# Ledger of designs, part 88: designed miniproteins, single chains, continued (4)

Each design is a single chain, and the fold is of that chain. pLDDT is the mean over its residues in the fold that is shown.

## One batch from the design tools (miniprotein)

Design m15040
Fold by ESMFold2-Fast:
Structure m15040 (fold): chain A 66 residues (1-66)
Amino acid sequence: MVSDIIDELGMKTRSREEEIEFLKKVIEALKEILENEELTPEQRKNLEKLIKALEELPALEEKAEA
C-alpha cells in the first residue's frame, strides 16, 4: 500500500516545503517566458513585477534559511 508515501509527499496534506517548491517552479517558468517568448513591453513588465512579488513572499522568507 502507498498511503505512507502519499502522506510523505504531501498529496493528502500539502506541506510548506511542497508549496515553496511549487512557487520556485512557477518563478522559474515565468523567467523562462520572459526570456523565450515575444511579449509586449507591458506584459514583460507585469511578469517581472510578478516574479519579484513572488520571490518576496513571506512563505519563501519563512522557509529559506536566510
Scores: mean pLDDT 65

Design m15041
Fold by ESMFold2-Fast:
Structure m15041 (fold): chain A 81 residues (1-81)
Amino acid sequence: HMAEDEEKLKKLIEELQSKLTEYVNLRAEKFGLTPEQVEKALESIPETIENILKSTKNLQDAIKVLEKYIKEIDERIESLK
């Protein structure tokens, strides 16, 4: 049902936002980013997610693409630990 797919998409967006925030904070710690650089990076997260969603063809495609990005960010986070 479309409502279930919409709820799943919303949860994936929230998960990707959370993981991108973690990634930015880990990069800041590792590379010594200034508070201003961190703020700029965090501000860019919503636009990055919107651009990803705009590149998808339909709701099912969006779900698959977000799951792929979440996996890629998880791997990058693990590499920084």
Scores: mean pLDDT 82

Design m15042
Fold by ESMFold2-Fast:
Structure m15042 (fold): chain A 98 residues (1-98)
Amino acid sequence: TMEEIKEKLREALKLLEEVRRELAEYYRKHMSPRETTLALFRLTAIETEVWIALRMAEKNPKVALEILKNALEYLKSMQDPRLEPLIEKIEEIIKMLE
């Protein structure tokens, strides 16, 4: 249902906040300042996409679906195993919107 999709999108945003905090600490310790800034920018872009998908899910589910697919590919491109729970959650939501 649409209510279930919206709830799972909220869960994804909460999970993204948790993962972002963990990755920010890791990147600051192990990456250059430039690389840390780029990694955090990527996470912010993904967060923005998921938030827009939540806002659009009921009004235009096809647009929400395409935004989430783009966010998923961007997330996978980061190749960080700590992102796997978030990837799985977004894949689940995509299947519900298809």
Scores: mean pLDDT 84

Design m15043
Fold by ESMFold2-Fast:
Structure m15043 (fold): chain A 90 residues (1-90)
Amino acid sequence: SVRKRAEELIKEMEKLKKEAEELAKDPRLSKEDQEDLKSVVETLESKIKALRKMLEEDAPEEKLQEFIDYMELLIERAKLHLEQVKRRKK
C-alpha cells in the first residue's frame, strides 16, 4: 500500500540521515563537504517531518504518492552525494 511505502521511506530517510551525520564527523572531509552533509541532514529531517504529518492527517493516497515519488528521487540523489563525498576521501 502507499501508506506502507511511506513508512518504509521514513525509515530509509532516517537511516540515510544517520549515515550523513556520521560522515560529517569524518576529519578527512573538507569543511565544505561537512557543511554540505549538514544541509542534507536538515533536508531529510524536514521531509521526514512532512511525510509523518501527511500520514497523521490521513492525506489522500494520490497526494501521498506524489510526495513519495519526489522523496524517492531525493533519496537517490542524497545517496549519490554521500558516495561522491566518500570517494573524495581516497
Scores: mean pLDDT 85

Design m15044
Fold by ESMFold2-Fast:
Structure m15044 (fold): chain A 71 residues (1-71)
Amino acid sequence: SAADEQKAQEILEEAEREATRLVIEGRYDEAIALLEKKREEVEKTLSGEIAKKAVEKLDRGIASVRELKAA
């Protein structure tokens, strides 16, 4: 639904904003923990294709932060 799409967008935008801030501060473990928490929120509040796409975006974000931490 449009409401579920809006909810997914809000979760993803908040996750991107907060994770970016933590990454800039060098707080990689906290950025990963935040993104994992947002992933759980998506799984608990959304379903189907909308949830799947949001989880995939968050998983890519987690992978990117892990790569930055390893560098």
Scores: mean pLDDT 89

Design m15045
Fold by ESMFold2-Fast:
Structure m15045 (fold): chain A 62 residues (1-62)
Amino acid sequence: SLEDKLASINFLIDALTASRNVAALEEFRKDLESSSFFQSLPEEVQKEILARIDAAIAEAKA
C-alpha cells in the first residue's frame, strides 16, 4: 500500500541516519527521485521526503 511504502522510506532514512551512512543516503535520494512511485506522489509530499533526506544527510555528517 501507499502507507506501507511511505513507512518503508521513513524507516530506511532513520536507519541510514543512525548508522551515519552518508553515501547510502545520497544514493537513496537519487534512486528515489528517478522512481515511478516517487514521481506519482503529490509535489508537496515529494518535497517533504527530499527535505527529510537532506536533513538526515546533514545529521549523518555531523
Scores: mean pLDDT 86

Design m15046
Fold by ESMFold2-Fast:
Parts: sequence; structure tokens; C-alpha cells
Structure m15046 (fold): chain A 56 residues (1-56)
Amino acid sequence: SPEDIALLRKVAGDNTDLAEEEIEALVNTTYSSPSEHAQRLTAAILSIIGAREDEA
């Protein structure tokens, strides 16, 4: 949804210091597959805030 896109941009900007172009790339990747876009968006947000990613 549009709110999810706005949230992704905000979270990336606040938590990763990604450049605007990098944030746009992340958004585009999330919405490249409509069937999975919700799952990918959620995963991207969680990855940005470092909540769920597999480290080590």
C-alpha cells in the first residue's frame, strides 16, 4: 500500500542512512513481485531496523 512505501522510506532514512536512490531501489525491489510484495515489504522494513535478519 502507499503507506507501506512511505513507511519504508522513512524507516530506511531514519535507521540506515541510506541515500535516497538506495531507498527507492529497496522500494522497487519490494514491489517488483505483486504476489509477494506485502511479505517483501515487511521483510525489508524488518531488515532495515535489524529486527529479524539472520546474522552470523
Scores: mean pLDDT 58

Design m15047
Fold by ESMFold2-Fast:
Structure m15047 (fold): chain A 123 residues (1-123)
Amino acid sequence: SAADMPLERRQELYLTAEVYYLTGLLYKKLGDEEKAEEYYKKAQKLYDELGVDPLRPPAELLADPRVREIARHIAEAYTYVLANDYEGAKKHLEKAKEIAEELGWEELVELLEENLELLDKLL
């Protein structure tokens, strides 16, 4: 059960799901519907495994100000991608990456770098 998982790991996986959802949108913008669907399913699987409603995440997951800032930057990047402002999205993901590096979340850092590469293809 996700409830038996350490809080720090649940926070990292929650943010990973948030980034997978953004990755799906980026692939959709690139015209890759198959990759978009793959990443949306990866996000949904993580939310389901964590028992998290993505519209109402538990306050405990966002108790750390650094975790809140990563989540905020990912949400802003998503909004900028919807507006086709890929430069704005890139700046927010670079900030999310800086904080993830400070937390030592290497897998999340790698995923954010992959999303930055996708944004560069749209610029």
Scores: mean pLDDT 89

Design m15048
Fold by ESMFold2-Fast:
Structure m15048 (fold): chain A 84 residues (1-84)
Amino acid sequence: MSEIELGAQQAVRDGEELIRLMEQAGAPQDMVDQLRALLDRLRDLVENKAPITDIMAVSNQMLAAVRALAKQYPDIMARIQQAI
């Protein structure tokens, strides 16, 4: 339980750091808002102790969104891959 909760909290922190990197690179606000909305949804699910399957579904949506955004910003993609 605690390890899963720590992992979910770390995923939220990683998402916040990713948004910060996107903002520093001058990403459009609508792209930042899209990632923020997914991050907020993940946080809400974690706080409400939602089923792991629901948390995983939103996490996968965030990963897909990050991948799509990274295709528009290959320099950010390279930086993120080096940081992960």
Scores: mean pLDDT 72

Design m15049
Fold by ESMFold2-Fast:
Structure m15049 (fold): chain A 91 residues (1-91)
Amino acid sequence: MAAEIREGAAPLLATARRENQRDLLAALEALVRALIEEASVEELEAALLALLDALTAYALERADPEQAKAIEEAAARIRAELAAWRAARLA
């Protein structure tokens, strides 16, 4: 599993490095590490939220104002889904 996760993430990590997307790269590295190390629900949620924030920032830099609204609304929905997922896992 660890090798498969690293191999699967490698193209995304390479793209983030090539485009000098430091926040996205850091978030991807944190998520890969959390998955490999069998992190707690709290650690996995934190890594997923950090990745969502980094991806949202990356998309917003390239979006026009109408796209920016749609991206922010999508990010809010994903954040709500992550909160619901955590609540279900703790119940």
Scores: mean pLDDT 68

Design m15050
Fold by ESMFold2-Fast:
Structure m15050 (fold): chain A 71 residues (1-71)
Amino acid sequence: DLEAAKERILAALRAEGLTVERVTKDGEEMVVVTTANGQTFEFNEAELDALARGLLLGSTRGEAFGGSFSV
């Protein structure tokens, strides 16, 4: 699901040692990612949706191609 794909992205960023926070700015939901050296990247919901759809399309292509990525 799209929501699970979003959570997968956020979990992967945290696993790499990045600080990931969901914040609301002026009623807009944002994801703020901070690197270990203090550099900050902001993703709005549309950008996060695009990344999550990319993961889902990868899964869908694998299933359409016979469901196997390893041969």
Scores: mean pLDDT 67

Design m15051
Fold by ESMFold2-Fast:
Structure m15051 (fold): chain A 80 residues (1-80)
Amino acid sequence: SVREEADELMKELQEKATEVGDLYLSGEITQEEYLKKLIELLKETLAKLKELYERTGDEYVKELAELIQRKIEELESALK
C-alpha cells in the first residue's frame, strides 16, 4: 500500500539518521557535519515522498512531506 511505502521511507530515514548520530557521538564527525548530513538525508527522503505523492495523491504522504520540509527549515536555521 501507499502508506506501507511511506512508512518504509520513514524507517530508512530513521535508520540512516541513527547511523549518522552514532558517528557524531563517537567523535568521528563534528556537530556541523552531523547537521549537514542529517539535512541531506531529510532532503533525499522529502524528494522520495514528493514523488510518491505525485503518483498517488495520498494525503498521508503529503503530511509526512510537509513535516520533513519543516524539519529541514529548522535545522538549516540552526546552522547560521
Scores: mean pLDDT 89

Design m15052
Fold by ESMFold2-Fast:
Structure m15052 (fold): chain A 77 residues (1-77)
Amino acid sequence: MAEELRERLADLLLREAAEGLKSGRISPETAELLRQAGEALRRGDDERAAQLFGQAAAMIFGEEAGKLAEEYLRRAL
């Protein structure tokens, strides 16, 4: 169950990084953070994934959004 959720989240983050970069919705730096977060999830490194996802959110929406995103993903995993 947790492994299936982790795989689905990893695929979603990797897809969003690739598609967001192609469409210009996100910066190359944000795309790289999302890609690294997805790879961390695939390795089972949930703590690192949450930190990287929080950093990506902080780059787009600011520090508070980054904290909320990190806490949300940490609680979901």
Scores: mean pLDDT 80

Design m15053
Fold by ESMFold2-Fast:
Structure m15053 (fold): chain A 76 residues (1-76)
Amino acid sequence: GEKVVRSARVVVEASEPLSPEELEAVQRVADEAAKRAVGAPADELPGLVEEATRDVRAVAGDKLRRVTLDVELEDA
């Protein structure tokens, strides 16, 4: 696409408080997902959100309510 991701932040919403261990795991996975998103074409964003949601759910389980990607776009 003509737009690419300039910066990305993964926002995680939990339905219950995360333990310190779960919070650390979620932060690690979220940081990895954000790094993967940078430089990606904007049309790949839905797939990147799905991957981030899957990865966060693997560590947060049923406590995960929602994952969103807050992105800044730039011309490729």
Scores: mean pLDDT 84

Design m15054
Fold by ESMFold2-Fast:
Structure m15054 (fold): chain A 84 residues (1-84)
Amino acid sequence: DEKIKEEIKKISEKIAKIAIENNHPIKNFDLLKENLYNDLLNKVPDSELDALLSSILSHIEDEKKKEELKKLYEEAKKLRKKLE
């Protein structure tokens, strides 16, 4: 469903923005966004997505941004299950 893929893409953009604003090693927004989007669509295991989330969270000091990022990842995981 193209609508669900577009929603996952928007979530990937939000995650990439938070990561870059919070000193992520990858400074290229488009590259980070596309990597996240592809990982979600290519059925990368939840454990690998959780490892990526933990890596991004390690650079964030703002507790509200950590909570937002965790919610975005959970939403993305739920959305990708609808593509199965």
Scores: mean pLDDT 78

Design m15055
Fold by ESMFold2-Fast:
Structure m15055 (fold): chain A 68 residues (1-68)
Amino acid sequence: MSRLEKLEEELLEMMRRMIEEGASQAEIEARVAELVRRAMEEGVPGEDIAEALNRVSDEVEAEAERRR
């Protein structure tokens, strides 16, 4: 698995767990920032990280919409 694919999986898994546990937006943002920083240190381009974040956010928001 590429580092970008691993980042996307880590972000999705983490965000799902934190939302399920009722974490605040600030707590989620802090955790996302930590994972993003590590990916940047490993040479993942910022534009690829931004696309992965958008994909994860869209999936999480779609899940929330379905719970209405």
Scores: mean pLDDT 79

Design m15056
Fold by ESMFold2-Fast:
Structure m15056 (fold): chain A 77 residues (1-77)
Amino acid sequence: SRAEELRERARRLAEAGRLAVETGDIYGAQAAYDALAELAREALRDPSLGDVGKEAERLAREVRALTEALRAEKEAA
C-alpha cells in the first residue's frame, strides 16, 4: 500500500540520518532530515496517511536532535 511504501521510505531515511551522525557527516544528516520533513509534509496532505506523516515527523525530530548534538560537539572541538 501507499502507507507501507512511505513507512519503509521513512525508516530508510531515518537509518541514513543516524548513520550520517555516527560517521560525523553533518551534510548527510541534514539531507536525511530534509527528506523526512518533506515526506511528512506530503503524507500530512492526505488524511488517510496521517499516522505515516506523524511517524515521519517523529523520525525527523530524532535525526534533527542528533544532528544538533553533532554540531555542538564539532563546535567544542
Scores: mean pLDDT 85

Design m15057
Fold by ESMFold2-Fast:
Structure m15057 (fold): chain A 117 residues (1-117)
Amino acid sequence: MLDKALEEARKAIEKGFEEGKELEGVEEAIEILKPIAETLSEKERGEILIELMRIYFEVKAKYLPEEKKKILLELSEKIEELMRKAIEEGKYSEATEEIEKAYEEAEKKIKEIEEKE
């Protein structure tokens, strides 16, 4: 069931961060969700991808100081908005460019905080 697979994906991501294997945790989460995603429509697959990204950013935020956590959660919300719009409007190329720009702005804000540490 999707709800159980999303919970197992969250656990994989959390374990990855705890063990210093962030990338491996994300890869395991993708493998958990992949067989379910293959049975779904393109729009439903997009919704799963949005949920997986939300889980990733929520877990990552737990390992950051409050100021950086706020920036990361705002980035997560912006990426979700852009991905949802892309799925509904079929404008995937434009969404990719806007997501990249949102990520660059978030990295700039994090760097400004680090320069004050």
Scores: mean pLDDT 79

Design m15058
Fold by ESMFold2-Fast:
Formats: structure tokens, sequence, C-alpha cells
Structure m15058 (fold): chain A 60 residues (1-60)
């Protein structure tokens, strides 16, 4: 099966709103199958999609 776009956000309570806004921005610009927000300190997103290289971003 082709790789699926999956975004996982690990967030602090203080960064939750920023993570949600950023997730919406990414959804608008990339094919996304799943977006998940997790509370767990550092805010990090992982992106995987068919035809794209796996990418990891840390939100400020």
Amino acid sequence: APPLARLVFNVTPESLEKAKAFADTVRAHAPVVEVRIEEGGKTTILVRAEGLVDSEFTLP
C-alpha cells in the first residue's frame, strides 16, 4: 500500500492552540490522512505521504 500522510503533534498545554492552527495550515497544503495531537512536552510533527520524504518539524 502507498505511504499515508500522518501528522502527530506532541504538545504542551500552552502550545495546544498553536499546534491546532499549524495542523490546519498543514492540512491545507499537504495530502493528510491522519492528524493527531498529543500532550507530551515538545511540539513535534511527523509527515509521511506517498511520493514525499518523511519529514519531522519541531514547532516553537
Scores: mean pLDDT 55

Design m15059
Fold by ESMFold2-Fast:
Structure m15059 (fold): chain A 74 residues (1-74)
Amino acid sequence: SAELEELRKEAEELWRKFVRTRDEAVARELLETLRRIKELALSEGTPEGRRLAESVDRAIEVVREEARRYGVAE
């Protein structure tokens, strides 16, 4: 969906910003955006949505790991 594509672009921009700044507020906004993508993907009830949700779960773990590595709280 168009909303899902927009959220994915937002998450990519937030990830780039987090990598540059290591800002806790940016990390939190990124995690919220990723959770929103997962909820929307699952709500579509499609196999594609389920695969996207699994991908998002992996992305959330990467963000959490990076936040821990650089001393940023979730």
Scores: mean pLDDT 82

Design m15060
Fold by ESMFold2-Fast:
Structure m15060 (fold): chain A 83 residues (1-83)
Amino acid sequence: SEEEREEFEKGLRKLRELLEELERDPSRTELALGVALALMAVVLREKRRASVEELRAAAERIKALSSEERIELARRALEEIEK
């Protein structure tokens, strides 16, 4: 629906803004985790059509990353979504 599309686009804009903040201040470790998980879930589901098992495995790998690695992954994920 149009409402679902608008909500999704608003969510992506907010995640982009949070990622830009994180790139300026990487000390926000929990926010970096949340942003990386959210953007990677979009990539894996929408671009790569990943299974639930693949999403779960990706989440566990992301949890093991440092804040800086989470931010780098989130940036790559956002770039893939915007292509």
Scores: mean pLDDT 84

Design m15061
Fold by ESMFold2-Fast:
Structure m15061 (fold): chain A 56 residues (1-56)
Amino acid sequence: SQHLRDLILGEQAATRVFDAYETDPAAVDAVVEEARKLTSTAGVYAEMTKQWFQSK
């Protein structure tokens, strides 16, 4: 279903942001932008993950 696909892509986008913070934090903004281009849900998941790291 479309909803399941959106959820999977969102979770993958969040994982990529986590990986970027661990390996190359300078790449985080690029990863978030790529997620936004993929789907709106992926963009939201990526942005929320970035904000969570910034709030620590």
Scores: mean pLDDT 78

Design m15062
Fold by ESMFold2-Fast:
Structure m15062 (fold): chain A 103 residues (1-103)
Amino acid sequence: MKEEYKKIIEEEYPKALDGDQEAAEKVEEALKKLLELGTSYSELGDLFVEIAKKHPEYREAALRGAVVAYLEAGEVDKAREVLREFKDEKGLKALEELLEKKK
């Protein structure tokens, strides 16, 4: 069950980023279903990292999805580690600014 929705996200997320509204709706529904099936936010973060690895052209957007998911899971260090792995300096700055605003 979970693997079907993960596959939908991997296939449709790039299309959604290209402006396909039907693909965007499929991604949103698949994310909701994964959460309903007990998928952790950490697992969703891992899924977005895999998308970033497979689709370099959508890497920045996929990494932002991963960071949001890891933050919801409370895994701040994992969010930093993935941004450092991909050398996303802009993402690292955005993450630190977001964390400062919560103080």
Scores: mean pLDDT 81

Design m15063
Fold by ESMFold2-Fast:
Structure m15063 (fold): chain A 65 residues (1-65)
Amino acid sequence: DFYDLLKEKVGEENAEKIMKEIEELPEELKGLTKREIAKVLLTEPKEKAYEKIEEIVKKYKEEAE
């Protein structure tokens, strides 16, 4: 489960915040954003994961404008 993996890496509060930001994106960008975040969750250590995830979310928010 994407949410469970996200929560494990970044904590419940940060996971909720990230999920809300993803839900605000257009449908076509939601899938791409989740895919990029999943790569970070599988490859980065937890101390770097949150920063990388925030960069990904910001990038796709800017693309949605």
Scores: mean pLDDT 80

Design m15064
Fold by ESMFold2-Fast:
Structure m15064 (fold): chain A 106 residues (1-106)
Amino acid sequence: KDLFYEKLKNYNKQLVEYACQLALSDEVKSSIIQKLSKLTGLSEAFLLKYIKKYGKAPFAVALVWAVYSNDRYGIPLEFLLGLAIPGGSTALALELCDALNIKSLD
């Protein structure tokens, strides 16, 4: 049992539920994307672009981690997604992640 997973479930049950539905679905359903867009403030187009590029399950995990870290530590959501999603990370972003002992879900 990971303490962070228990806090994530209790913190935002709807976000975790819709992210899990995205990860486990055979298709990317518009209803799930619409709910994730409303819960995160990210556009549906942004979500679809990243799901297409990185895959639905890796993106779903990264999104939950990023929203949790944004709420808890005040780190911008786009910066955290850059850390969690390959190809967006910078040396400064990695240094900040290490300094805060935030573990990415990989």
Scores: mean pLDDT 62

Design m15065
Fold by ESMFold2-Fast:
Structure m15065 (fold): chain A 72 residues (1-72)
Amino acid sequence: DEAIAKIEEGVRIYIERSGPEAIAEAEAIAAEAYAEIEANLTEEDLARLKELEEKFTPLLRAARAAVAAARA
């Protein structure tokens, strides 16, 4: 939980500082980190991670959409 929240915060800061090009890079980094965490967890922990991933993914998707809208 805490680890995923820190990843979310790190991604948000990175996007804010680096701009729209950083969104795809941040998504790739987050996906890699998530996969590494997932490989080391129990089934119970995986269920919680999936819930957090569902919250994390829409946040990145919304940020990407907002950037695209601002460019249009």
Scores: mean pLDDT 62

Design m15066
Fold by ESMFold2-Fast:
Structure m15066 (fold): chain A 77 residues (1-77)
Amino acid sequence: SEKMRLLIEAEVTETMARIATWVTPNPSPEQLALLDQMQALVDSIRDMYANDSDISSIQQQVSTLNAIYDQFKRLYR
């Protein structure tokens, strides 16, 4: 389903950011703060999926997550 695809996209994005943080010897406080925000958003997306929220609401949260991930990547090479 499209909702499941969006959930998987969110999970993959957060996992990539978490791995990037894990392999960084001294992650900055800003990097850690962005990772924390991304983890909170993925938890929100999981809840929306579990509660069968409408697709547009899930898409909006995934868009927000992607914007934060773009900020994360700018701190990270």
Scores: mean pLDDT 87

Design m15067
Fold by ESMFold2-Fast:
Structure m15067 (fold): chain A 93 residues (1-93)
Amino acid sequence: GKKELEKAAERHIAEVESLRDQGLLPEEMANEIIDILKLSVEDPEKAYKELQERLKEIEAKIAAGELPQSVGLTAQMFLRLAINDIKSLIDDL
């Protein structure tokens, strides 16, 4: 339920903040992902859709060579994990 979504969001936000603080994710990208993760507590379906859209944008930028590979792979890995976790929590609602 909502408590499980809150716990997942807190864990995912902490992971993104750690990646940002280590310089593995650009601050603007990390903050945008954090805002979507905060949304996942109030509107998990919308957050799920927005995370999928961000993943597609990042994958397109990696393919076009517009994003450093290390940044792109870090963001892609995190987003895939967060998307799968949120989907599982939505399916359990």
Scores: mean pLDDT 86

Design m15068
Fold by ESMFold2-Fast:
Order: structure tokens, then sequence, then C-alpha cells
Structure m15068 (fold): chain A 87 residues (1-87)
């Protein structure tokens, strides 16, 4: 359920982390122009939540979060991402 996973993301993750996750997902989909737009003008939590719910499945979001968990992003951030994945 994309609604549930996105709602947990909004509760657990900072605006900066949410923008990073959206950028990561857009990079994976080859959406270079939209990545450049977000890098120059980061989106609000509300804009990110709406975009994720309208454009991605819960499974696509989980795949992106699992990729980030395999990266060197720090243990505190990994714990927050694990909480989202358990939703």
Amino acid sequence: DVQKIVDVMVEVLSEAMLNLIVIQMLVLKGKKELVEKILSNPWSVEEIAKFLKENFTAEEIREALEILLSEDIGEETKEKLRKVLEA
C-alpha cells in the first residue's frame, strides 16, 4: 500500500532525506531533468508525499530504500529506513 509506506516516510524521515530518496528514485528511472529541478529547488514534504503516491508503487519505493540501505549512509539513517520498510 503506497499510501501507508509514504505516510510512514513522512513521519520518520526529514524533508532533506525525503528529497534525497525522491532524487534517488528519479535517477533510477532516468529522469535527469526532474532531478536537476529538485536539486535547485527542493520539494516540501507535502509535495514529495503527493508525488510519490501518484507516481510510484509501494514496491518501487521499497526497492529504492533497500538500495540506500546497501550504501554508506550512516547507521542512524539506516535505522529510520528500516522502520519505513517495516510499514
Scores: mean pLDDT 80

Design m15069
Fold by ESMFold2-Fast:
Structure m15069 (fold): chain A 73 residues (1-73)
Amino acid sequence: SLFDESLAVVEKLSPLLSIKGESPLSVDEITAILKEAYEQSPDKALFLSLLDLATKDNKDPKIVEAVKRVKAL
């Protein structure tokens, strides 16, 4: 299903999105990874909704900025 496929794409990002504290990657690197996942998703709107859910409690300013940039696409 589109839901299962989109969820699988977001779940592959879990090592990046669930790190406690600040990510070692730059905003540009995180944005590139998220943008690639967005472009590969069969349902971009569903991907963005699942990405929001996965990152709702993430306070890393680089993750927040990268998610904001991808949502602006």
Scores: mean pLDDT 78

Design m15070
Fold by ESMFold2-Fast:
Structure m15070 (fold): chain A 109 residues (1-109)
Amino acid sequence: MSQTDIDEAEKKLRQAGASDDTIELYRAAVNRDKDTIRKILQQNPNAGSDFRKLATQLGLLQPTSPPVFVDRRKNPDAFGKALSQGIGTPVFNENGEGIGVEVPSESDA
């Protein structure tokens, strides 16, 4: 019965002003069709950002409760505590150096 939910989600996206490319991107994402997703994004780079914005507004995508970024330089005590407790995901720069850790937001605790 997930198909009815998918059809309703597409209808809500269309009513919110989603483009045909944005709706096609949603269908491709539901089907986990990476090739179609890539093709749509190459033809319309804004379709991905428009989809994320509209889907978040409609509650179809929960914004991953934005992880609280703990900067290693600005908050070394909190960074060290998170690492010692195994909390969060290490964030690396393009050179592979650890710059901080993303800890789950407590807004949904």
Scores: mean pLDDT 65

Design m15071
Fold by ESMFold2-Fast:
Structure m15071 (fold): chain A 63 residues (1-63)
Amino acid sequence: KEAVAFTLTLYVARQLEEKTGVKLSREEIAELLEFALKNVKEYVTQEDIDAARKKAEEILKKR
């Protein structure tokens, strides 16, 4: 569960960095990881990836 959530968090953060040129801070990555840990169970679904992407974009908009 934890490894899957961590992998999803890093994947989404890296995609956002590639798309926007903006790197998430340690605090923002921690917030995204907490979201992933709450929502991802044993396997990552496409719905989980889409939700994590939306959460990462919301975190950037708070700046």
Scores: mean pLDDT 76

Design m15072
Fold by ESMFold2-Fast:
Structure m15072 (fold): chain A 72 residues (1-72)
Amino acid sequence: MEAEIEEFEAEVKEEQAKLAEEYKDLSDEERFEKNKEWALEVARKTIELHAPILGMYEEGEKALKELEELEK
């Protein structure tokens, strides 16, 4: 289970590198929207991975609903 968290962190770093390359020609507004969507996706995956490990299923589900409302 710890290994899955390490793998996820490696994927996040790889995605950050891809986003930096993709965003260099974008406006501040476009970059903000893409970063917001990506941050929400990373937060959802983090909660999904950690909630089972920590036994915090109810809190994980509640946090995912809150993120869904923020995305609108």
Scores: mean pLDDT 67

Design m15073
Fold by ESMFold2-Fast:
Structure m15073 (fold): chain A 61 residues (1-61)
Amino acid sequence: SLDQQIDDYQRQYDRGFRDGNRGRVMFYTIMLVQSYIDQGRVDDAIRFADRVNRVVGWRRS
């Protein structure tokens, strides 16, 4: 199920944030965005990507 897959990816993402594991955060960001798109939740994908970009700072501040 795409819903179950999204839930699993969200948990891994949250764990990456708690542990300061940037690689895990990056990987599950991509997986979550792709899964939202596959489910037709494009607005959720955009919102999530924007949130991660602001919080993690993919670009040098």
Scores: mean pLDDT 76

Design m15074
Fold by ESMFold2-Fast:
Structure m15074 (fold): chain A 75 residues (1-75)
Amino acid sequence: MTLDVVVRGNMGSVNDGTLTIDGDKATVTVDGTLRGTIYFIYDKKTGELLGYIDGSGTGQVTIDGKTYDATLVLR
């Protein structure tokens, strides 16, 4: 499964990205530069907050009631 997402850093970055599910893991891939110590992941179509990723590049997202371990990848 792949979703279009918006990634918002707590220091003002707003970037488009994609969220891909593989088994129990989610990968959030973002183009460009992120600014923050925490990054909030929103569903681009619905505007729903799916979860967050911290400054280490790891976090959690919840989709359709299921929680996945999430990793951030910059392109």
Scores: mean pLDDT 84

Design m15075
Fold by ESMFold2-Fast:
Structure m15075 (fold): chain A 69 residues (1-69)
Amino acid sequence: MIDELEVLLSLLRMVGGIAKSILAQGKPVDLEEVKRFMEKIIKKAEELGLDTEPLREEARRILEEIEKL
């Protein structure tokens, strides 16, 4: 079942959403902390034997959106 992958994708989206919300309020976000947290999620997926490609693509999109704010 792909529920574990969907949970990890949701965690990446939640992290991105929180970062975007903080930036939208004019507060600073440590982008390197965001990247480290996303890499930990991806590493966990790898340890679970899940396909990391969807997670890496989602993280890339989220980080690009954050950098544009």
Scores: mean pLDDT 80

